# Designs tried in a protein design run: designed miniproteins, single chains, continued (4). Part 101

Each design is a single chain, and the fold is of that chain. pLDDT is the mean over its residues in the fold that is shown.

## One batch from the design tools (miniprotein)

Design m15737
Fold by ESMFold2-Fast:
Structure m15737 (fold): chain A 66 residues (1-66)
Amino acid sequence: STKEKAKKAAESGIKAAEEGDEVAVLAGARELQELGYTELAKKIQEAARAGDKKEAIELLKEVLKK
């Protein structure tokens, strides 16, 4: 389902953010955008580009809560 794919992308994105892998975080955000999480994906991309790993992780966790 779309929800399960989004959760998998979010889990991978959290791990990437914890490891400082900005490219992988941005790839996860793009996948979330394709799955319809457009506003969250935009915020994750902004946080990642700003180097705000804490904010990126919190935004990715919002996908897991839904």
Scores: mean pLDDT 82

Design m15738
Fold by ESMFold2-Fast:
Structure m15738 (fold): chain A 65 residues (1-65)
Amino acid sequence: FDPKEVEEFIKKLEEKIKEIEEEIKKIEEELKKNPEDKELKLRLQLLEGLKALLEGIISWLKSKL
């Protein structure tokens, strides 16, 4: 592991998480208008799962630094 490459990769993953969080907020806002929308609920669950996975990867990478 190159510490600088790992740090740059972590920054890119953090940017991806921020994008996912913005999408989650938009879906949550739409769900307030349509609380019964199963498609929006599924999309929210998938994005939350992806965010958790990326956060896990970042934690693992930071543990190697």
Scores: mean pLDDT 84

Design m15740
Fold by ESMFold2-Fast:
Structure m15740 (fold): chain A 69 residues (1-69)
Amino acid sequence: SSELEELVRRLEELLKRAQEAGDDKLAARLQRMIETLRFALEANLSPEDRKLLAEHARRLIEEAEQALG
């Protein structure tokens, strides 16, 4: 739960940066991941599903950091 909450915070900061940069496609991808993680925080997901989702979020964060850096 704390890991997914930390990933949401990182994605929200990247979303602001993508919006400031005018990268509408990246912003849309980041927003969808944030919504997915917020749903996961409220849902009773399996540990395996939470791990997979965290891995997907981390890959998107790395991609976004490369695109915006």
Scores: mean pLDDT 87

Design m15741
Fold by ESMFold2-Fast:
Structure m15741 (fold): chain A 73 residues (1-73)
Amino acid sequence: MELNLLILELLKAAEEAKKFFEEKKNYEKAKEVEEKLKEFLEKAPSMSPEEIIEEAKKLIKELNEMVEEEKKS
C-alpha cells in the first residue's frame, strides 16, 4: 500500500510541477521534470521496494524544491 500511494504522489508531484513550469513558459524546467521522472521509472525495475521508496521520496522533494525556487525568481 505505501509503495502504491508514494508512486501516485510522485506522479502527481511531477504532473503539477510540469504544468506549473509550462504555465510560466519555462519549458526547460518542464523538460527537466519529465527527464527526472523518466530516469526514475527506467531505474525502478532494478531497485528493491525499499530503494524505490527512498528514491521516490527524494524525487518528490526535488520537484517541490524546483517549484519553490522558480517562485522565488
Scores: mean pLDDT 81

Design m15742
Fold by ESMFold2-Fast:
Structure m15742 (fold): chain A 95 residues (1-95)
Amino acid sequence: SSEMKKLLDELEEALKRGDYDRARELLGKIIATKDDDAILEASKLIAEAAKRGDKRAQVMAAGLYLGAVGGNDKKTVEVLEPVADEGLEALAESV
């Protein structure tokens, strides 16, 4: 949908700016739609940011990874698996 494209575009821009409060809000909205394709696209954007070493993006990636494992979302697991170890370590440090 056009609304979903807008959410994904806004998420990409928030991640580029390092606006992790806005990125987290937008991710929550995308997850709430239960649109597997949109969640996969959001996961790709977050994985890209996490691969660049941003600890906040790594925390977001770890949260998505755990949700995808629990939900049996194999495509999202595959996208996030390369950054999962770093994200789980970052989650342990985020209080």
Scores: mean pLDDT 81

Design m15743
Fold by ESMFold2-Fast:
Structure m15743 (fold): chain A 76 residues (1-76)
Amino acid sequence: EKEKRIEELAKRAGELAAEIARLGRLAEETGDKSLLEEAEKKAKEGEKVVEEAKSLGEEAEKKVFEAIAEALKKVE
């Protein structure tokens, strides 16, 4: 159960990180500030995911941060 939850958190964190990065670039390109507001909401969701991972332990936190780094590397 815990392993499955860690996998879910890592996947969600990566998805949120990629979405935030893309929304930021689209906002820069279009000047649409509503995209920045959406990115802020996604960032708050990501913060909760990271907090939950920390509560599950170092391994969970590490996997979540690895997922974020991989997602951002593909977008940047």
Scores: mean pLDDT 81

Design m15744
Fold by ESMFold2-Fast:
Structure m15744 (fold): chain A 96 residues (1-96)
Amino acid sequence: SSTEKKLQEIKDRVIAAAEENASKGEKPSDGDEANLLMLVFSALLEVARNEADEKQQELAVEAIIDAFLYYKASPESTKEILDKAVELALKNIEKS
């Protein structure tokens, strides 16, 4: 679907930024990982539900990147959390 493609493009852009910027990332604590997952999931769900334009998608990408940088997440942790968030967002759209 077009929505799945949009979420995948956001995921790919955030992962690329994490790999470029994080030479020394850490694995977030379980609490920080849960907070990141919820923040990222909420941002992706808004993009999906609101048929977000390119500007809104860019703002979502920037907000997600900033969240991962704030928690100093490694590229590996960033990818894992994004995979979970995209899956949750897609499942929630299918139930609507």
Scores: mean pLDDT 78

Design m15745
Fold by ESMFold2-Fast:
Structure m15745 (fold): chain A 60 residues (1-60)
Amino acid sequence: MTDEEFEFYVKTVRENAELAGAPEVGEVGVKALEEAYAAGLSLEEAKEKVEKAVDEYIEK
């Protein structure tokens, strides 16, 4: 993904989680996004990683 896509998606994830009253879920998603970005993954692959990380966090 591009730097612009990464920055936009990070802000979107954090903002949506905060509005939903679950900022900790947003931070889990952001961490997964940072790892995907560092690994050079596509935006779609990053979205899958975010979803998996959030699911794992909810499951504990």
Scores: mean pLDDT 79

Design m15746
Fold by ESMFold2-Fast:
Structure m15746 (fold): chain A 86 residues (1-86)
Amino acid sequence: TPERFAEWARREAELQKAIDEKVDELVDKISKETGVSREEARGALVTARMFLTPGLAEQGKSPEEAVKEIYDLAVRLAKREKERRA
């Protein structure tokens, strides 16, 4: 329904804004936790937010919950990339 789409779009925008406000902090944390470069950590974060944010908005996740799930996936992606290059 149009109402459900408008609500989803609003939630999705709020989640994206919350992530944008924390990008540098999250990149630093991913880099420190995984040992990858900040550039590689940023790539992992971009991939994680692209894959998860639409679904998290549909599920009605809070910004705090969304940031946590996106961070967790970004860490897993960064670790996998580091292992692949070893």
Scores: mean pLDDT 86

Design m15747
Fold by ESMFold2-Fast:
Structure m15747 (fold): chain A 92 residues (1-92)
Amino acid sequence: STVDELLERARRLLEEARRAVEAGDMESALRTMIELSNVLTELTLLTGDPRIAKMSMIAGGMVLALLLAPEELAREFARRALEEMERILEAI
């Protein structure tokens, strides 16, 4: 189904974002997180699942942090955001 395809895409993007953050590649992390945010927004609209909506909000916050925050704060926020999103996705 479209939902299953988008969930699989979200899982791959989350793993890609985690690797980018671990490598210190904040530009790749930003691009991947923008794409993940779009996928999670579409999933939220299709499913109405509040857990997916929460992940979408966290992803949006991470995008803003990567764009606007000082580098050290952005890295710390990114690590915590990824951990929270990974926990939510494992529960789905």
Scores: mean pLDDT 89

Design m15748
Fold by ESMFold2-Fast:
Parts: C-alpha cells; structure tokens; sequence
Structure m15748 (fold): chain A 72 residues (1-72)
C-alpha cells in the first residue's frame, strides 16, 4: 500500500540521518510517487517513526497509532 511505502520511507530517512518529524514529513512530501498520499498520513508516519526511533517498528503498529490519532 502507499501508506506502507510512506512508513518505510520515514524509517529509511531516520536510519540515514537525525531528523525531526517535520523534516521527515517534508522529505517524503517531495517524493513524486507518494504525492497522492494524504498529508495527514505522511505527518503521522513521520511523527510515529521519530517518536519510536529506538523501538522495533512494524507497519501494523503504525496502523494502530494512526487509528488512535485520527479518533482524537
């Protein structure tokens, strides 16, 4: 899915450099293949990966995080 690609790209960015959630989101927004993904999803994936950078992350955990945040 495109959401999973966003999540994997956020993880890749943080593995290569230190970055804030805002910086990760901005980099992902520049990827033409991900242009049709809602900005809210890109921002949530970036926030999730930065917030949990020292944990083993899965797309399933990101989906749970996204659902929780969108119900707020």
Amino acid sequence: SMEEKVFEKAKEILSLRKASAEEVAELIKRIPELKDVPKEVIELASEFVVEHKDEELSFEKFKEYKEKKLKE
Scores: mean pLDDT 78

Design m15749
Fold by ESMFold2-Fast:
Structure m15749 (fold): chain A 58 residues (1-58)
Amino acid sequence: NEEKLIDRLMETFGLSRELAEKLIELIKEGKYEEAMKLTGLSEEQLEIVKDAIKKLKI
């Protein structure tokens, strides 16, 4: 459920809804460097989000 992931990203990383949605979009497109630059997430934090997307089959 993408909506539940968005809510978790907002709570965990302090992202706005728009930033959380864009983060998911960029990761799905393989734009990892752009995703990190946009959100300020570390590579380790990005790997957590990538794993969550994979497990939720989003």
Scores: mean pLDDT 83

Design m15750
Fold by ESMFold2-Fast:
Parts: C-alpha cells; structure tokens; sequence
Structure m15750 (fold): chain A 90 residues (1-90)
C-alpha cells in the first residue's frame, strides 16, 4: 500500500538523520510515521512499529552520548525498512 511505502521512506530518512546527528529532524520524521501508523493495520503495521522502536532507541542512545549504539540501531532500522519496502514491491 502507498501509505506503508511512505512510512518506510520516512523511516529511511529518519535513520539517515540519526547517522548525521540530526536528532530534531529524526524526531519530526518519526512523528509523521506515527500519523501514518494510525491508518495502517496487521503485520505491516507491526513491522513498521518495530522499526520505529529501533529508531527511538537510536535517538535515546545518541542523546545519551552512546554514538556507537545509536549508529548500530539506526543502521539496523534502515536495513529493516529497505527490506520491508522490497517485500512490498515484489
């Protein structure tokens, strides 16, 4: 669905923002994803919620000065979002 793909694109942008150290941009992008999640259901919603959780943990790690943990979480979230986007296109 178009909404799920939009959410995944926003999650990839949020991960890139975290990798750049832009916490405020990442937070704003996750707020947009949360609005889309209200319109989603089922397994795709659950998988997107898992990616959101990884990115929230990445932001918390970055704000706590745990840069290596934040990078690992942001990379994991980006790969999960890309993988799910591929699954939705095939």
Amino acid sequence: GALAKEALDLLIKAAKAILAGDVEKAKKLLEKVEEILKKLSGKVKEEIERIVDLLRKAIEALEAGKEKEALKLAIAAALAAIGLKIDLEL
Scores: mean pLDDT 88

Design m15751
Fold by ESMFold2-Fast:
Structure m15751 (fold): chain A 58 residues (1-58)
Amino acid sequence: SLEEERRRRHRYLELVLKFIETDDPAEQEKLLAELRELGVTDKQIEAIKKMAEYRKKR
């Protein structure tokens, strides 16, 4: 449903933002595990990791 999609989208964005903002590898692992539980694929996880790295190096 649209409501379930909205909740999933909100959770996804919150987890991605936290992942980008944190410098703690242990916390990053926890956030990545949470993203996988939401159904995020390994390819998407890899993209998120690279995006966070590029953002921090700018």
Scores: mean pLDDT 79

Design m15752
Fold by ESMFold2-Fast:
Structure m15752 (fold): chain A 61 residues (1-61)
Amino acid sequence: SAAREEAERLREEARRAAEEGDYETALKLYGQAIELYNALGDQRTAVELLEEAGRIHEARK
């Protein structure tokens, strides 16, 4: 579905931004991906992305 394709794109972009050190962009994209995965009922992937975003947030303290 288009929504799943968008969620997967946002997930990949979030991870890339994090790898490049663009944490502000990464956290924004993680948030958008999490919302879409939750809307799709994919709670497992949403939780994984929440944990990834949380690690970035902690690293920036």
Scores: mean pLDDT 85

Design m15754
Fold by ESMFold2-Fast:
Structure m15754 (fold): chain A 96 residues (1-96)
Amino acid sequence: SAADALVAEIRAAAAGIEALVAAGAPLEEVRRQLEGLLTQARYFLEHHAAEATPAQLREVIAVLDRAIAIARSLGLEDLAAELEAVRAEFEARLAA
């Protein structure tokens, strides 16, 4: 499904960001990739969350947890806050 494809893309994006951090990539490159992941998560929430399975919602939450940890470790507190806000929206959908 389109939702499954987007979950896979979001998961791949997180793995790519982790690889960039491990390689010592410039902060600006890591920030740009995290902003891309945030955009994908917001798109999923807007266009797929209403029909998403609990398993798909949990997969995105797990990816957001990884992204938040990276953002905080790098001192990107503004971006971490935006990721946490989106994560809270996924948790609200999962609880409904």
Scores: mean pLDDT 91

Design m15755
Fold by ESMFold2-Fast:
Structure m15755 (fold): chain A 69 residues (1-69)
Amino acid sequence: TKEIDTLKNNANQMKQGRDMSKENADKFLSDGTPISKKSAKQNMNNMKVMDDNYKDNTDKANKLEKDLK
């Protein structure tokens, strides 16, 4: 259904964003300057938000799929 597809698409977007934020955080941590450390923390915070949103969208999609079976 369109609703399940939307939730799965949102989850995939969150996963991609999380992976990008992780790579950026690792890069900034490797640089080691004060501004890079701040950027790394910001990216780590973004990872947490995206992980939470990924779980929420995945849980909702799974519930809808079970309701259809």
Scores: mean pLDDT 82

Design m15756
Fold by ESMFold2-Fast:
Structure m15756 (fold): chain A 81 residues (1-81)
Amino acid sequence: MEPVLKTFENIPADKVDELIKKLKELLPNSLIAITGKRILIKQADEFKILDRRKPADTYTIEFEATPEQVEKIEEIVKELS
């Protein structure tokens, strides 16, 4: 079965490292794209950070996986919520 592109949005910064660790265990040969969002307090502006080393409030994670792998990852996301 062909892999599908899956995107998870609004992952809290404190959960992102655990999710990445689990993704690397399940998808060792896949490229995982991570995009950070930073929200300025008292302003409606969002600052998007591509470098995960910079502080961000939430993250978007994008990867390719089979439907069976996606189901396992969705279970992990539920456990982290």
Scores: mean pLDDT 64

Design m15757
Fold by ESMFold2-Fast:
Structure m15757 (fold): chain A 80 residues (1-80)
Amino acid sequence: GGAEAVAELAEEALRALRAGDEKRALLLLIAALILASGEGLSPEVVDALLAALRALDAGDREAAAAHLERAVRLAREEAE
């Protein structure tokens, strides 16, 4: 389902970010955001993904990771 796919993309973005691959993390995060918006996921999931995007744009990797971790958790809760 859409929520599980968003969780998987956000988790891959988090793994890429932790590996230092910021370009891959950004592309996966954008894909997760587009899918979350298209599938009509909760505002909380979309907000967490947007917060991760803003943090990454600002160069705050720790904040970006925290927001991605939250997005993964929230999307998995919706996929139940």
Scores: mean pLDDT 87

Design m15758
Fold by ESMFold2-Fast:
Structure m15758 (fold): chain A 92 residues (1-92)
Amino acid sequence: MDKLLQELVKRLIDLQERGAEVEASVEGGTLRIVIRGLSTIEAVSLALWLIGLELDGLEIRVSIRGDEVTIELRGLSPAQAQAIKDALEAAR
């Protein structure tokens, strides 16, 4: 569990370091992450990896529109959601 969430954060930070714009927001029990500036191959690769994730007690929703990927994570504790948001913002 924790290792898969850390791998997700690491992949998002790597994309951000490569020039992608990553925005994270917390709304209730949902963490929403919006990624912009991805190539079609990068967007599809990220989405396929996310679909393959088995995370106990978490719902993962991924949508792609053009160069924008939206990831919604439900079932995170408020502390987990905030920690992920803070890690992504600190890497900007």
Scores: mean pLDDT 77

Design m15759
Fold by ESMFold2-Fast:
Structure m15759 (fold): chain A 65 residues (1-65)
Amino acid sequence: TDELIERAAQLIVEGRMDEALELLRTLGLSEEQFLQVLDKAMPYIMRGNLDKALDAAVDAIRELL
């Protein structure tokens, strides 16, 4: 569901990687796909642009489902 995708993206932005991975596995994503999501969000996290990081994570998860 969209709520689970948004929750997973928020966990990534908060640095709660173990919780994010567990939730994404529930959606059928692999660890490799989780790393692809991190690759999309990480540049924005590193710049402190949390809004863009959240959007990038949501978009990446939706592309993989």
Scores: mean pLDDT 85

Design m15760
Fold by ESMFold2-Fast:
Structure m15760 (fold): chain A 75 residues (1-75)
Amino acid sequence: SPLEELEELIRKADKETLVQIAKDLIDTAKMYSKNPKILEAAEKVEELIKSNAPKDELQRAVIELYRELLKEQEK
């Protein structure tokens, strides 16, 4: 599944690639979602990028945002 491939890519990504994936997911969330839970997850990822958080913390937040976006698409 393309969705499973993206989760693996997030887990294997270096910090630079992870930041790029994170920004793309934030933009997707802001453009297409009105769900407060998704927008809150996107805001958390954006704050972690701005604070130059450790890779593991950013990776966990990006995976959470991705999973919330997937749940909304299943409705």
Scores: mean pLDDT 80

Design m15761
Fold by ESMFold2-Fast:
Order: sequence, then structure tokens, then C-alpha cells
Structure m15761 (fold): chain A 78 residues (1-78)
Amino acid sequence: MKRRLELEIKVSLAAMMKSIAKQAYERGKLTVEEAEKILKKVEKWLEEAKKDPEATEEDIKVLEEMVRELRKILEELK
């Protein structure tokens, strides 16, 4: 229960952080440093999810999508 809830929170937070980063980027308010911090945090959650036996393929795919989109934003900021 606790582990699954923590995973669900991380997946939801990753989606929210990606949305916030994209919105900040579109408004010209996102820095490279902020984008890197968000990306590193979501990448850490992805690695943790890959090691979690309660993580589904869908949970991992969602986190991989968030990482991919955040990497695109970071590359556009450079």
C-alpha cells in the first residue's frame, strides 16, 4: 500500500512538473538550471520506478514520456 501510493504520487508529480516546466518555457520564464533540476528529479523517479516491483509498464511509460518531453524543453532552451 505505502510503496504503491508513493509511486502514484511520483508519477502524478512528474506529470505536473512537466506541465509547469512547459508552461514556464512557453512564457519565457524557465531557466536552463530549473529545467535541469526538474529533469534530474523525474529521471530519479523513473529509475526508482524501474526497481519497484509494484510499478506497471504504464507507470514506467508515463515517466519515460515525461523525461523525453523535459529533455526536449531543455534542448530548446540551449
Scores: mean pLDDT 79

Design m15762
Fold by ESMFold2-Fast:
Structure m15762 (fold): chain A 102 residues (1-102)
Amino acid sequence: DLDKYEERILRALENLGSEEAKELAKKLFEMIKKKVSKEEIAKFLMEEFGLSPELAEKAAEVLLNGSPEEQYLIIGSLLGRYLGITSGGDETLMRLLDGILK
């Protein structure tokens, strides 16, 4: 259930004390639940997370059409990059997205 993963992410961000990351997570879950266009999600990811167009398009596809587990994984990866707590850059995210989209 996507709501269970949303609660888990928001709790983790609260424990880390990152209000900015918590706000970004809330906006991402809101966009997914509202069924906004792939282009709107990709634009948000480019503006807020600094993704290239190709990464943003693939991430938006997973966030709209993926399973709740895949959505959780991608949102967690984006927030981890935003907070600087995950290793790897665009290549790591691309590999993860390619694995899901195959």
Scores: mean pLDDT 82

Design m15763
Fold by ESMFold2-Fast:
Structure m15763 (fold): chain A 74 residues (1-74)
Amino acid sequence: SLEELLKKVEELAKKLSPDLAEIVRQGIKAIKEKNIEEAKRLIVELIRQASKDPESKETALEAAKLMEEAIKLV
């Protein structure tokens, strides 16, 4: 379900730096509000910022992938 996907994304955010976690939380909010344009923008920003942090990159990319799946359910 959409809610279960978003909860999984929230759990992944806990493993990210505070700045990356905030981008993820804003993305979740945009998805819940059905603001798809903003959600897509935040996913792109998350991927861009994650590319600068090797330790967070895999977790951030997994969160981005799950947020893209969540958008398809809206």
Scores: mean pLDDT 86

Design m15764
Fold by ESMFold2-Fast:
Structure m15764 (fold): chain A 80 residues (1-80)
Amino acid sequence: MKEEIEKEISVSLARMTVRVAALSGDEEEAAEAVRRFARTLREKKMPGIEEALRAAAELARELGLPKAARAAEEALRELR
């Protein structure tokens, strides 16, 4: 239960990070925000990091932020 809730929180935080980054209007700033978020999740060993990064990549594509989507995908590759 606790781990499942923590995964949901990680995914929600990832989606919010992408939405907030989109407000900057700068694709490079959005990509850097995603990279920083991914780094924080890895450092803290947060449950659901893979699900969170997948959600970030999908939302970034929906919002037209290809560099942010790529940053999330690169972070996912680092987990493998």
Scores: mean pLDDT 79

Design m15765
Fold by ESMFold2-Fast:
Formats: sequence, structure tokens, C-alpha cells
Structure m15765 (fold): chain A 73 residues (1-73)
Amino acid sequence: MDEAIEEARRLAEEALPALAAEVKRAYPELSDAEAEALAERGARRLIEMAEEIAKTDPEEAVKKARELAEEAK
């Protein structure tokens, strides 16, 4: 169980740079620092969701984190 939560967290952390780039692409008026702060807030929310899902379905938590990382490309 804990391993699945850690894997989901690791995937979310790996997606941070891509999320920051995507936020800036969607909101070009934001500075790099603002885009990073928004992406970090989003990633924290995603980690919380992944931990919640991992309590009932560890495979879904990993899948969800991976899908979000792919969407951020």
C-alpha cells in the first residue's frame, strides 16, 4: 500500500516541470515563478488525491498520476 502511495507521489513530482510549462502556456501572462507556484499547488492537490485513491485502489492511484504526467506533456 505505502509503496503505491510513494510511486504516485514520485510520478507527481516528476511531472512538476511539465505542469509548470503547461500552466505558463495556458496563462502566458504569468511569470515563470507564478507558473511554478501554481503548478506546485496543483501537484500537491494531485498527491492528496493519489493518496486517497491508493487507500482503496493502489493501481488506480499510479494510473491517475501517470495520466496527469502524460497530459502535461
Scores: mean pLDDT 68

Design m15766
Fold by ESMFold2-Fast:
Structure m15766 (fold): chain A 65 residues (1-65)
Amino acid sequence: PVVNAAIAAKDYTAKSPDELSLKKGEKVEILANVDEEHVLGKSLTTGKTGLVPKEVLTDGGSVKV
């Protein structure tokens, strides 16, 4: 199984029932790419599945060492 996860860069309020509400710093498992701007994600905090705008997710890629 592929484990792809991203972190919410900011609070996000779902605009439709198909979207996830996220808090800044919340981890989201990426289940599928829906389009260029959205993924199908699962919140690791709530266990809910829904659409997440890629814009509110961080790459998590900070090379420090």
Scores: mean pLDDT 72

Design m15767
Fold by ESMFold2-Fast:
Structure m15767 (fold): chain A 69 residues (1-69)
Amino acid sequence: KSKELLLEGIKLSQRGEKAFAEGNLQKAIDLYNKAIELFQRSLELDPNNEEAKMMLDHTKANLAKVKAA
């Protein structure tokens, strides 16, 4: 369960990066928010998952970057 949430979050985060690169800021924001929710849910099930923590921080930083654009 935790691993499935992490993998889906990574997939959505990657799609968000593509949307941002294409200049679709709203799509990037929506995808990053969904990825953040999935990473948070993954961490609720496995609080010591370092990969989920790193992906959460990375995706939050990317979301902040999009909002500043």
Scores: mean pLDDT 85

Design m15768
Fold by ESMFold2-Fast:
Structure m15768 (fold): chain A 66 residues (1-66)
Amino acid sequence: SAEEILERAIENIKKGDVEGVRQAATELGKLGDVEAAEKLYEMAKKFGNEPARIAATEALIQAKKK
């Protein structure tokens, strides 16, 4: 579910696992869940993780296309 993917993405942000964040962000974007993608973006900004913020931005753009 989008909630499980979002939880995994946030955990990967906390661990500094950039590849894990990118994979989860791509999955959220494909689902088109705008709310989950927005939450990921906010969390990436809160933790100051620039690669995660970029991945979350791409996920949000993709989610909004659906």
Scores: mean pLDDT 81

Design m15769
Fold by ESMFold2-Fast:
Structure m15769 (fold): chain A 61 residues (1-61)
Amino acid sequence: TPSVDQHAAALVLEASEVLSDEEVLALARRIGEIMRQGEAEGWSDEEIRARLEEEFRRAVA
């Protein structure tokens, strides 16, 4: 299973193929916020990954 950091990087790379540079930057910032909040609030790696995937799906919809 990839680390949260590796998973986040993979989602940003995948998004870069379908989103504009501005949209990719916005998604990357949002992913960073979710990861920081998850660590601060004690979320599991599984919960952080699930929230990152949900955010990615909303961004590319």
Scores: mean pLDDT 83

Design m15770
Fold by ESMFold2-Fast:
Structure m15770 (fold): chain A 61 residues (1-61)
Amino acid sequence: MSIEEIEEEILEELKRRGLLPRLSDEAVRLYAASRAKEMGLSEEEIEELVRRLLERVRKER
């Protein structure tokens, strides 16, 4: 999967579970980093994914 696909999947997971209003930015960062490592992303890809997700989560709230 591309980084964009992983970003969308994680964001949809958070929305589906109703976690977006409950999770802090730090919790989102930790969740995204853990998920990305599990999927075999590189360190650079993990940093980019976390940055993208935090920006989108803030806009969605």
Scores: mean pLDDT 76

Design m15771
Fold by ESMFold2-Fast:
Structure m15771 (fold): chain A 99 residues (1-99)
Amino acid sequence: MEKLSPLAFEAEVLLALAQMQISIARLMLERGADPEEIEETLRRALELAREAGRLAREAGDERTVEEVKEGLREIARLAREAGAEEVAREAEEALRELE
């Protein structure tokens, strides 16, 4: 493995945590969990993805930035499916900031 900057490493860790929250939210949707719990899980994922994107941009880690964009698109999709329109809107705003 090549030398990784501390910022790039932190971004990858935060992205991995965001991806875990996205997976949990997807499973919750499939199992018919309460919409409020799904929204809270997606809000956690959004916070983690936004910070990961910020750190990845500062580190110049284009691969992680692109993976964060994919995560934000998935958060927006799941949020709309759960009826969490505000979370979907915030995820799309975060995506625009990274473009």
Scores: mean pLDDT 86

Design m15772
Fold by ESMFold2-Fast:
Structure m15772 (fold): chain A 96 residues (1-96)
Amino acid sequence: SMEEKIREAVRNLVAARIGEVAADYLIEKSKSPEARKLFEEARDLFQKAIDLYEKAIEALKNGDFETAEKLMKEANVLFDRAAELLSEAERLYQQE
């Protein structure tokens, strides 16, 4: 249903916002320039994913399912890349 698709997009949006906040918080706490750079790259990718998820939700509300699917797929790619960078940055941060 349309409602289920909107709920999925909202769950993904919330996850991306959590990732952005986590990355941003850890930027200032990082002693390593390498960890800081990865947290900054992760934050920026989460911000891009958030924008695409918000646009996907708007497309769903307007009945534009094809645009919503494309935006969701693009957002998911950015989210997955951001999560990978966040994980690597956290690994480096734990070694500080």
Scores: mean pLDDT 89

